Designed miniproteins, single chains, continued (2). Designs and how they scored, part 113

Each design is a single chain, and the fold is of that chain. pLDDT is the mean over its residues in the fold that is shown.

## One batch from the design tools (miniprotein)

Design m7754
Fold by ESMFold2-Fast:
Structure m7754 (fold): chain A 72 residues (1-72)
Amino acid sequence: GKEEALRLAREGARVFKEGRELLKSGKNVSKGIGLVLRGMGLAITGWLLGKKEGYGEEVAEIAREAGLNLKL
């Protein structure tokens, strides 16, 4: 439902942002890449679930706050 899609989007945004900060700091590039990919996957999953029930734009906005542009 909507709450699960929003939860996935927020978790994906958080993980993606953490990965980006690791990449920017250079402290652990491998872990940073892994977190970026994981965050993208979670956010995309939330986006697809949100689209199914008509709240995809709300999910996309949460992802965009973390730098993920999810728009079709």
Scores: mean pLDDT 77

Design m7755
Fold by ESMFold2-Fast:
Structure m7755 (fold): chain A 60 residues (1-60)
Amino acid sequence: MLGLYRALKDQPVDSAGFLALKKGDVVEVLRVANSHWWLARSLKTGKEGYVDAGSLERIP
């Protein structure tokens, strides 16, 4: 289910289209692109980009 997720680790931007995250940042997952990459929006910055699905924890 799409919803709010917390980053479990820092993720620096290394290429265009990816979202930079700090551990503890909250994102809204907008779309599942594939099993490894989800499109999300940072609630802190408002920026959108791909995030590693394996490094996110769903907020209930």
Scores: mean pLDDT 78

Design m7756
Fold by ESMFold2-Fast:
Structure m7756 (fold): chain A 52 residues (1-52)
Amino acid sequence: MTADQLRELLRSLGFPELSDAQVQGLIKQADKDGDGTIDEAELQALMSRLFG
């Protein structure tokens, strides 16, 4: 999953009010490898932080 796809996913999940800076921060937290892609484990960790 790309960072762009994650931004679209977050907006679809009901976080449309997140600022671009907040979305960028979440993307960088999820993209631990810094390669511009987000794997399933990183996505799960991000969702856990958003809900908990």
Scores: mean pLDDT 71

Design m7757
Fold by ESMFold2-Fast:
Structure m7757 (fold): chain A 58 residues (1-58)
Amino acid sequence: AYIDLSPATVAEIGALLRSRGLGDVSDADVEKLLREADKDGDGRLSAEELRAVLPVTL
């Protein structure tokens, strides 16, 4: 499935990363990371692209 790159999604991913021990990561840092992962530039992240930028895979 694809995840739309939106402020709400950025905030949720940021909260998830902070809960995993990245407490110094801001929503702006998360947005930058997700933008770098969005190689297609379509504003959507595939599960594979999201997995590539997350430091932990569940």
Scores: mean pLDDT 68

Design m7758
Fold by ESMFold2-Fast:
Structure m7758 (fold): chain A 80 residues (1-80)
Amino acid sequence: ALTKEQQEAALEHVKKLVDYLLSIAKKKLSKEEYNKIKKEVEKILKKMEEAVKNGDQKAFLEYLKELQKLLEEIGNKIKA
C-alpha cells in the first residue's frame, strides 16, 4: 500500500513528466491536437488529486495507469 506522502510524491513526478511532454507536443502537434491532449491529461490529473485527498489508493493507481497509457500515446504522436 502507498502512503499519502508516497502518492503525493508520485503525483508531483507525474506532473513534471506531463509538463515536459506537453512542451514538446505544443511544438510538434497542431494546436487542435495539443489542446485535446492537454484537456485529457488535466482531467486525469484532477481525478488523481481527488483520489489522493480521499485516501483512495485503488482509484489513484487506476488513474495512474490511464495516464501512463495516454503519455505513451502522446510519445508515439511526437515521434511520428
Scores: mean pLDDT 83

Design m7759
Fold by ESMFold2-Fast:
Structure m7759 (fold): chain A 147 residues (1-147)
Amino acid sequence: MTNELHRAAEEGDLEKVKELLDKGADVNAKDLAGYTPLHLAAENGHLEVAKLLLEKGADVNAMGDTYTPLHLAAENGHLEVAKLLLEKGADVNAKNAFGETPLHLAARNGHWEVYNLLLEKGADPEAKNDEGLTADDLAAEVKAKLS
């Protein structure tokens, strides 16, 4: 059987998420990639699903195999989900398996509104990934490719 709660969170099906949680589904269940329903809501920008999951006790700092929910929101440019996660105590400087913070992922993908939000919330612009690159180094590479 597919992980029904993960699928509902990935699809943004708020009513199905409510139904499954009311039936006792584990809000912090992990799929084969170590992702919780909150990871999938954050990856896909489903704000109302993310709100409900957090209200029901989702771990805002859950680490999948590589990413936290904030990493996925930053990588995909989901500004309103990133704001919500930070308001709920997401670690703005969390490092993934590659030493990357959410700021690195926003910079690498050119998501400047999320990038600026992360800086306003205390992201370390001097943090280096495992390649020795800062978010500003990655931002310069993206800007060079656009020019």
Scores: mean pLDDT 88

Design m7760
Fold by ESMFold2-Fast:
Structure m7760 (fold): chain A 68 residues (1-68)
Amino acid sequence: SAASEEKLKKRWQERFAELKKKDTSSPELQAARNQWMQMLIEDFEATVKKMLALRKEGKKTITPADLG
């Protein structure tokens, strides 16, 4: 639902804001991003299933924002 998607997006924004506050542009930031990406991968299946459901419903315009 839109509420669930908004919740997930807010979670991403909060995580990114925390990383931004650290203000690192080195391997340390890269490692933090990799950890965040691993968390996103765990939700990847749900995102893919959501995409397939939207397409099955006839929604032809699907963006990354629509999925997470």
Scores: mean pLDDT 67

Design m7761
Fold by ESMFold2-Fast:
Structure m7761 (fold): chain A 85 residues (1-85)
Amino acid sequence: SYPKLPPGPPDPLERWLRLYAAAVEAGLVSAEEAARELKAAAPAVLAEVEADTSLSPETRAALRATAEWILGSSVEELAERILAT
């Protein structure tokens, strides 16, 4: 799935973690499944950020850093962070 960019001020990591945490609490996915989906979506987000000329430089940098952190993190680290959200 390609999740929509969460609405709100530039803290995309917290917004995405809350989205996936809510799905886990609702019983829709496990924390590990949510972590894998988040990692799978990160390359598409990087491509969308590169193509989107409407983003401020600050928002673009925050989104890029968030996607890179997600890609660099293990599924276990992301699952733990989602559960801690």
Scores: mean pLDDT 73

Design m7762
Fold by ESMFold2-Fast:
Structure m7762 (fold): chain A 58 residues (1-58)
Amino acid sequence: MRLARATQDYEARLPTELSFRAGDLLEVLRVLNENWWLARSLATGREGYVPASYLEFL
């Protein structure tokens, strides 16, 4: 399982992006490029694009 933790808060800028708070756990579904991943929030079950630099793999 590809888990990541948010290291800082992020507010979605587009409807396809996912908002999260520092400490949130996300499942990384796909790495699109070095800057953007597709992830699912474990807290909400929502999926969206997330900035990779805001996350660390567990």
Scores: mean pLDDT 84

Design m7763
Fold by ESMFold2-Fast:
Structure m7763 (fold): chain A 96 residues (1-96)
Amino acid sequence: MLEETRRHLEEAERALEAGDFETAARHLREAASLLQDVPEETKELVEKIVEELEEDVEKLLERAEELEEENPWAALILRLAALRKRGEEALKEKAA
């Protein structure tokens, strides 16, 4: 459900801020699983937005918040993409 997906993304964001990458990855996987059945049209819309905003995590999160009223599923996929990107960047910094 929409609310469950949002909860997992919120928990993932908090885990990333705390440096708990294992917990963040778990919640991101759960959110991704819940978003599997979203129509391809919605996924294509998100891909275009990600490209337009050059994968800028903060801009992607702002755009997701704006889209939440018009297209809540697109907003959640966009938040998932942004948080995955944030996690990747954090892991690269930790490895360096």
Scores: mean pLDDT 79

Design m7764
Fold by ESMFold2-Fast:
Structure m7764 (fold): chain A 111 residues (1-111)
Amino acid sequence: SPDDILSNPVLPERLKALIKEPLPPLTPLDRALLHAARQGDVERVRELLAQGADVNARDALGNTPLHLAARYGHDEVVAVLLEAGADAAARDIHGRTPADLAANPYLYYEE
């Protein structure tokens, strides 16, 4: 059971925390913010944040809007999200920060 796994002393504390705290389901507003950040729609990002979208909302892969904006090179969206209080130290399910995604040589160079 999950409780039996969580009581295992050989598991690192960080992994135990991830098992204890599954990601909540996204609201339509938070999902729209993640989509706008991925698309680089600066105006839509501002509108959604003004409507109360969670700037630190996380998708099923642990991506925040800041992760998606950084990954796709949307510098204006990155600036808006950071000004709105986005957590630059947030990590996806692979342990990567938004800066790690922006520095990744696997990112597409064609836009």
Scores: mean pLDDT 73

Design m7765
Fold by ESMFold2-Fast:
Structure m7765 (fold): chain A 103 residues (1-103)
Amino acid sequence: NDLNDKLIEAVLKGNFKEVKRLLDQGADVNYQDNRGNTLLHHLVASRKGHYKVVELLLEKGADYTVKDKSGYTPLDLAARFGGQKDAQTFLDLVKKYGKPVKK
């Protein structure tokens, strides 16, 4: 889908305004690629520090508990690629901006 493909590109570039525009047009905030990666997986693995985009995705209801096909959550990837500092930064963003996951 062109819309979700554009959303992934905008997220990876940290383009906050474009991410917001695409989500407002109905792009899926919980879109998963062929490896089960959500937009949050891509952002934390990139280590580019696009935390305003992480914040926007969480406020829009991004599911931060999703595991990729290897069994890793976005938090697991933040710890793996960025260590304790990146993991803590992601946890702080989830605590402040994350929506409750369906019980």
Scores: mean pLDDT 82

Design m7766
Fold by ESMFold2-Fast:
Structure m7766 (fold): chain A 63 residues (1-63)
Amino acid sequence: SVALGDQLLDAIARGDPEEVRRLLEQGADVNYAGGPGAPTPLEVAESWGREDIVEVLKEHGAE
């Protein structure tokens, strides 16, 4: 799960919505943060203006 979470954050940073979707389908935690006080996947996607990724994350229950 931690490895999938790290891959999810990397996919978001790369701006790859297809990889984000596949990782979530594989059981990645949609709200995984890299550590205490780290930004959430949704916050990372929004900060980079990745609207497609924001939509995918919200479809999977991101907060």
Scores: mean pLDDT 79

Design m7767
Fold by ESMFold2-Fast:
Structure m7767 (fold): chain A 63 residues (1-63)
Amino acid sequence: AEFKDAFSRFDKDGNGTVSTKVLGLVMRSLGQNPTDEELNEVDADGDGTVDYPEFVTLMSRKM
């Protein structure tokens, strides 16, 4: 439930995506500390952005 609130807080443009660097801030706000390798692994498209389903997948691995 709080994942969507945290993600949308950092999705300031409402595009449904955040950059991999911003994803690190989102996850740290939720008490997680992802590595750069983990952030790159979630960015499956390699475009430097992460959508909400990719974010939830990464969080499910950490929790």
Scores: mean pLDDT 72

Design m7768
Fold by ESMFold2-Fast:
Formats: structure tokens, C-alpha cells, sequence
Structure m7768 (fold): chain A 62 residues (1-62)
């Protein structure tokens, strides 16, 4: 999962400063699996990094 490209399945608004805001369809690179439900990702559109729930993402890269 780490190093994969994922797509936001819907708009996600950051609830804390550590989280990443995403628009539906935005591509991110998964940098780190923080826990069972959360990853650290970087937006490919904005270059911003933050925490994102795994449920907000769909893996794109095979």
C-alpha cells in the first residue's frame, strides 16, 4: 500500500491541522501507513501532505 497512488472516492475536508483536504477524484501518493484506518499521503495536485482515512481512498496503481 505504501508507495501506491490512490484516488479520493469523495470530497474529504480535514478535521484537524494534521489531516489533508481532498476533492473527489484527486490523486495522492501513500507515504506511510500510520494505523489500521489512517495513512499519510501527499496530494499530487497540490503537493500538500497530511493524514487521510483509508475509507476516503481507492487504490489506482496496480
Amino acid sequence: YVGAVARAVSDYKAKTPDELTLKKGELVEVLEEVDATTVRARSLATGKEGLVPKTALEIVEE
Scores: mean pLDDT 77

Design m7769
Fold by ESMFold2-Fast:
Structure m7769 (fold): chain A 56 residues (1-56)
Amino acid sequence: FKPTEEVKKKAEEFNKFVENITDEMIEKHVEELGKKYGLPKEEVEKLLKTLREAAK
């Protein structure tokens, strides 16, 4: 296990992915995206809200 580096890398990849997805798809699939990228849904919600504001 090397979760520190791998987790951060996955989070950054996820952030870029979220920026390219529409907000409605993100909100609908928050839990699914979190599970797919191995992130807790509460972190996914924080990330998408932050990215949504940045993208807007």
Scores: mean pLDDT 65

Design m7770
Fold by ESMFold2-Fast:
Structure m7770 (fold): chain A 73 residues (1-73)
Amino acid sequence: VVEQLVAKGFSKEQAEAIVAVLRDDADYEFQDKKVVAHYKTFPLSNTDLVEKLNAIPGVKAVAGGTLIEVTPQ
């Protein structure tokens, strides 16, 4: 997962921080310029997760229902 995030334009430090926030709660979909995190359980609180992801320098996260889109800045 960390290696796949680095391949999508995140630094290793950003990738490790993203995985630490989402690790057990999401399935990852890797796209050309972003990663979409799909959650395994319902209901989901994605507000805190989005805030934690946006606190990582150079990372942008946007919530969409049960999904979070994560993009390098």
Scores: mean pLDDT 71

Design m7771
Fold by ESMFold2-Fast:
Structure m7771 (fold): chain A 60 residues (1-60)
Amino acid sequence: AIAKAIKDFTAKNPNELSFKKGDILEILELVDGEYVLAKSLKTGKVGLVPKEYLELLETL
């Protein structure tokens, strides 16, 4: 699934992904109730992101 960041996020751990409001992310896996594993379409980097910072979009 594709999601759009609704807020800026700065990674606090090496396994987390930093992003800016408006960045588009591909959700790869649900990890737990708070985090998803996502890929930034802007940078190609993969990491954990808090799902509450994401708005789900259905795209190709």
Scores: mean pLDDT 79

Design m7772
Fold by ESMFold2-Fast:
Structure m7772 (fold): chain A 158 residues (1-158)
Amino acid sequence: DKELIDKANEYVRQIVAAIRAGNIEEAVKIFEEFLESIDNKEIKQNAVRAIMASMLSLLRGQEVAEEIHLLETTIRTMEENLDSLDPETQEKARKQIEELRERLEKIKEEQLTPLQREALEHFRKAIEAIEKGDLEKALEHFRKALELIQKALDEQNA
């Protein structure tokens, strides 16, 4: 449903803006309203992933961000062109996409500080809680992730 996706994207924009302003309580409040307003687990999980990606982008240095962006762009371009390839080339491309995704996840994990890794784990636990329908636990893990992100940002500015 395009309307639900557009609504979710608006919530993501508001949450990211609140986090950037240092308003963690406001970000958590908007996220609670989002969880209550959207009755679709996949859309909820994708919103958490989008917020997580935005926060990690803020915390990474330019060189690491550029490497991640290059890999993500390469994967996207390969996926978009996949249906235009012959079946044998398509199968090879699918394997290359999987290898690039594994490399991307490894780079994301290895380039994180301990605080950033703890925040990432709380975002993952929020996604898992959404899968299980435990919205209270999802909200608790989301709050903890944002508190850790704020602490990591404060340490970078010290």
Scores: mean pLDDT 82

Design m7773
Fold by ESMFold2-Fast:
Structure m7773 (fold): chain A 152 residues (1-152)
Amino acid sequence: SDKNIEAFRKLAERILPEEAEELVEIYKKQSRLFALARLLIRAAERLSEEEKERAKETLLELLKDPTESFRVLVEAEKGKASIPEFLAATVAHLVLLLREEIVPLSPEQRRVVLRALAYVSLLLGPEVEEAVLAGLPPELAEEFRRLIEELR
């Protein structure tokens, strides 16, 4: 819907103003998950060391109860969440979606999501890698381990 496109545009403009229009076109024409995964990776790459620590702390708390990620994502749409909080909530929400099978993902979509999770986990450190791994179903945990090894 136009409302979802506008919410995504506002997030993309806040995180990646120079790439926002390209990300919005990917969101509209290709896949919301592909656009979100790309935004997540780019957001993680741009965090300062202080922002990485805040993202890590927030993510570790959210991974204890990933359902709380929905509340943080709603606040992010209202412009009330920081970039580290948005990143942490998005990671926790993607782990929840994969665990509960809330959205039926194609094998390609699942690989894109797991690769984004693996890349962000590598940037945030081994405690995040372990917490994400613990939150995934066994088959996806094994794929996540392989992607971590591939990206190292």
Scores: mean pLDDT 79

Design m7774
Fold by ESMFold2-Fast:
Structure m7774 (fold): chain A 62 residues (1-62)
Amino acid sequence: MNVGDKVVALYDYQAEQPGDLSFTKGEQFEIIGEDSSGDWYQARSLAGDGTGYIPSNFVAKV
């Protein structure tokens, strides 16, 4: 995954940790970073004004 890539949510997610984003299936994000483990992406919401972490296994590249 690269910075600037767009991803779409495959599932609903409710933020459970500080810094996480909540989203619904079908919402889109722009990737602005990736955790070293690849388990979390740092993303910018395209549906609102928010940035935070999203689980990498909950999204797919568009």
Scores: mean pLDDT 79

Design m7775
Fold by ESMFold2-Fast:
Structure m7775 (fold): chain A 64 residues (1-64)
Amino acid sequence: MEFEVGDIVRAVKDYTGRSPAELSFKKGDTLLILDTSHPDYVLAKSLKTGEIGLVPKEYLEKIP
């Protein structure tokens, strides 16, 4: 799935960050995409908590 900076996306399942650089979130949480330079991860901001971190792309979907 292709994401762009400024996209609002939704988590499709729960994720617990595996490092301090990674964001933890719950299924249904909404995030703002900040960077897409990595092939497997995006840098995102949780709109629920305001925290910023790396998120695996496979855990996210675009909101229609």
Scores: mean pLDDT 81

Design m7776
Fold by ESMFold2-Fast:
Parts: structure tokens; C-alpha cells; sequence
Structure m7776 (fold): chain A 96 residues (1-96)
């Protein structure tokens, strides 16, 4: 949907307020782009810690989802050196 596409864009560019608004409007927290990137993948890759936290507050969020290359949001956080995001994702995966 258009909301899902806007959520992916907001997560990629670090627009925290827009992420919250779109989730409140019913955007799919697990929406995927053509490469299999969810909002969580994009926020983790681009270092948007607060967006990662907001996405993980949704009980439907799947922190184990894989992109087309078989990478999780945790893999991307580690690859791009976002240590605190990696720690948050590791904790979320352990709880689920």
C-alpha cells in the first residue's frame, strides 16, 4: 500500500515522527520493498536507533525477517557498525 511504501521511506531516512504517524494509520510494520527490506532492515542499516525501538514496540514486528540476500536487520546493524542497534535487536530476538 501507499502507507507501507511511505513507512519504508521514513524508516530509511530517519523520520521518527512520520514512522509513528504511519504506524498509527495502520501501515504494515513488516512491509517489504522489492529487495525484501522491511522498515526494521532500513532503520538498522542507516543507524536510526529510535526508529528501531519504535518498530520493535509493535508486537507483530518480525526481527528475524530476511532480505533477498538472506540478511536480517541484526546482520545489517553489525555490517554497518551500529552496535547499540545490534544489542537492541539481539535482545528482541531472544525475547521472541
Amino acid sequence: SELDRELLEAARFGDLERVRELLAQGADVNAADADGNTPLHLAARYGHLEIVKVLLEDPRADPTAKDKDGLTALDLARQYGHEEIAEVLEEAIRRR
Scores: mean pLDDT 91

Design m7777
Fold by ESMFold2-Fast:
Structure m7777 (fold): chain A 61 residues (1-61)
Amino acid sequence: GKGVRAVAVEDYEAKSPDDLTLKKGEEVEVLEEVDKEHVLARSLATGKEGIVPGSKLKPAG
């Protein structure tokens, strides 16, 4: 894909309609940096896209 792979380090519940809900261990593709603290990501499990705090993700090998 065009993005980089990452994994959720903890559960994250969407706070707005533009956010992505993640479960700990869920793999995502980071598509774009929105700001210093947030990225646009796609869940590989669900195919859904949304904004998540970058602190909730770690790079996947």
Scores: mean pLDDT 81

Design m7778
Fold by ESMFold2-Fast:
Structure m7778 (fold): chain A 72 residues (1-72)
Amino acid sequence: GREELRKKLLELIGEILAKIGDIIELERELEKAKAAGDEERAAEIEEEIEKLEEELEKLKEELKKLEEELKI
């Protein structure tokens, strides 16, 4: 039912917000690493950010699908 789709929507929004929060935190750590000249740390953080951005993109696609289902 529509209530089940709404629950899934809220869960996806929660996951998206959590990933965005993680990315923001890592971007702050990346700036600190770059300021300290820690190139190895910066590279590790950049890889983590890229992975989270890929996961976020997948979640956004799932969100779009649910929004279309809710319009029906």
Scores: mean pLDDT 83

Design m7779
Fold by ESMFold2-Fast:
Structure m7779 (fold): chain A 108 residues (1-108)
Amino acid sequence: MGEKLLEAARSGNVEEVKKLLEQGADILARDENGLTPLHYAAMGGHVDVVKLLIEEAKKRGVLKELLNARDKSGFTALQLALLTGQTEVAEVLRKAEIDYIKEENKKK
């Protein structure tokens, strides 16, 4: 299941990502290089997949863990989006971090 989720995110298949997450796929799944579904979606410029993963991670209470996940080279999904020139994805990820901070402040 995790491998299928990583491949769906890598290919930008929003419907398959949603289906796999509904079937209990681990949104924090990592491959041999420590890449999560968010890393693959970010590198590929798949804005809709990135947005879906952010919303599902919020519902699961793991958004901070997903946003802060680093691959074996030490890169977050945001850093990979910037390195690959995925400007729209980078902006979506930055906004998700700001929204996470605001939501945490509401709970305190």
Scores: mean pLDDT 84

Design m7780
Fold by ESMFold2-Fast:
Structure m7780 (fold): chain A 84 residues (1-84)
Amino acid sequence: DLLRAAAAGDLERVRRLLAAGADVNEANAMGRTPLHLAARAGHLEVVRLLLENGADRTARDVEGRTPLDLARESGNEELVEVLS
């Protein structure tokens, strides 16, 4: 699904799932959206694609973390800038 594709950094699969009507802001049991999972994993191009398709960068998971908070854990400075 979109959550797994985003976590894996599978840009092509993310693009196809969004084109097929997948909810860009769907959340798992932890309240984590595709944007949270891509940010945590450091997948910059997937993060950009999700934001272009209306992903909510202010969404908080059950622990109160935003995608930006998770991006900081990846150590990718460009990703932090994109989510700021």
Scores: mean pLDDT 87

Design m7781
Fold by ESMFold2-Fast:
Structure m7781 (fold): chain A 60 residues (1-60)
Amino acid sequence: GPIIAVALRDYAAVLPDSLAVKKGERLEILKVVNEDWVRARSLSTGEEGLVPAAYLKVVS
């Protein structure tokens, strides 16, 4: 099934191919890119991009 994470803090999409997220937003983890970054899809907007792994907590 999908790997779901919650954003622990806001991220402002300051880097190329990154995704802006708000604290409490739920995302599907699509791919672990490296130890610092995951590709995720927002469940609220459907938008995809890179998010810092440290900003996310896996919930299911």
Scores: mean pLDDT 86

Design m7782
Fold by ESMFold2-Fast:
Structure m7782 (fold): chain A 75 residues (1-75)
Amino acid sequence: SEELKKELFEAARNGDVEKVEKILKEHPELVNAVDEKGFTPLHYAAQVDDPEVREKLIEILLKYGADVEKAVNAK
């Protein structure tokens, strides 16, 4: 659902590791979802200020098949 996609983006942006993992465990297809800006959950995870939280988020996203190339806005 669109609501679940938005929840995933917000969790990734906020560094909510547990929520990101919970959503991806139930809905692994959302790992490379894009928002209105063309950003993926991985893009938002990379912007998290806490390096330990950022690392955990990136590891979880890569575990579920996050595409690093899709994190780049290419026009």
Scores: mean pLDDT 81

Design m7783
Fold by ESMFold2-Fast:
Structure m7783 (fold): chain A 58 residues (1-58)
Amino acid sequence: MKLARAVRDFEDPSGSYLSFKKGELLEILEELGPHFWKVRSLETGEEGLVPKSYLELI
């Protein structure tokens, strides 16, 4: 299982991407293009797209 930690808060008011908080642990499910990952939150179980620049691999 590949894990990443959020390095900053991300809120998407459009609802097109997964919102998360700094320090949140996310499971990497898929790499979708050069700048986005599909992830699952380990806290909520929600899945969505996130920008890779907001994440740090563990």
Scores: mean pLDDT 80

Design m7784
Fold by ESMFold2-Fast:
Structure m7784 (fold): chain A 59 residues (1-59)
Amino acid sequence: GPVARVVEDQPALLPTMLALKKGELVEVLREVNENFWLARSLETGEVGYVGKAFLELVS
């Protein structure tokens, strides 16, 4: 999927969410709803949910 950059830290508040730091890259796998994507961390390889507000599409 497209690559996105984390624009603000996302804590893993739920077990299904990715813990992400500003500047990290993720691959967007699919849209879940209007507020969340399912993504894979390119740093760790972990898959989880990410809020769309925390990401900026790069490619």
Scores: mean pLDDT 83

Design m7785
Fold by ESMFold2-Fast:
Structure m7785 (fold): chain A 104 residues (1-104)
Amino acid sequence: SMPLGSEDLNKKLYEAAADGNLDEVKVLLEKGADINYKHPKTGRTPLMAAAEEGHLDVVKYLIEQGADINAKDKGGNNALWHAVLFGHEDVVRYLSQVAEPVDQ
């Protein structure tokens, strides 16, 4: 039996998301990787890693699979902030359309 949310499995998901490897992201989620895994040093999620690197296809897939769009890293920053900081306009546009404003 594969343990759900094992550290090695979760770390591989984070790395696959950062690399834009959508096929590997799909395989790792099917194996029970935690879609909302937080990197131990930064608190970054796979969604934040994909957003930071501009992998729009991975960003879309993770959100469709239930990734927390409002998750915050240790700095208090979400996936949208990471996309803005690194200048990925396509990811910024997508995340801005999907995120419902909490102040409306």
Scores: mean pLDDT 84

Design m7786
Fold by ESMFold2-Fast:
Structure m7786 (fold): chain A 75 residues (1-75)
Amino acid sequence: LEELFKELDKDGDGVITAAELKAVLESKGEKLSDAEVEGLISLADGDGDGVIDFAEFEKVMTDPNNHSRLKKILE
């Protein structure tokens, strides 16, 4: 999870934006819509500020209710 977060955090600022997430997933050959990227951000970010820090990312990735959905989207 820490390695995956580092891959998503291109600027090393400790947060991931929707644009950074989309760009990384597209570079891995995954084609996501803007709505799917926003869905991933919304699962991690309860405040709706449009960014994910590592603690929020880890919570979403370790939550059993969200884990299967995230795996399906990232597949």
Scores: mean pLDDT 64

Design m7787
Fold by ESMFold2-Fast:
Structure m7787 (fold): chain A 62 residues (1-62)
Amino acid sequence: DLVLKVQQRLAELGFLPLKDVDGIFGPKTEAAVKAFQKFAGLNVDGIAGSETLDYLFGKVSG
């Protein structure tokens, strides 16, 4: 459930292809999370933790 939402949001932002939105947190999703974290200026750890989720769903660097 949460993995699908993270993947959908990353796809909306252009970090993940829609075809890779499958609900499985694999290397493709980890790479997309890391790319987003780098873009947003967050810790690049590939983990969709509270900080990363907050930026994905509430705030984007601007």
Scores: mean pLDDT 76

Design m7788
Fold by ESMFold2-Fast:
Structure m7788 (fold): chain A 96 residues (1-96)
Amino acid sequence: MRTFTDEELRELFKEGDKDGDGTLDFDEFLDLVSLLAWARVLERSELSEEQLAELKELFKKGDKDGDGKIDFDEFKAFVTENNHENWLKAVGIFLK
């Protein structure tokens, strides 16, 4: 995956932050990952219980404060840490 710039990460975060509160909840996080995976709502693309569980685990890994929301600093760390591993896993789960 490409290395994201701070500006690109801010744009992605802003697209996910539909409420404009400066944080991503789990539903907003799913919408953001689905945009990059081209997995917009499809009639036959139901996320399995296993896929949802894996995505929830990745969300919890990004949510370092355990408050159920990801702020911009946590989002940047989630996307860029471990050579984008968490982000690649999230996209890969959507593509299954």
Scores: mean pLDDT 68

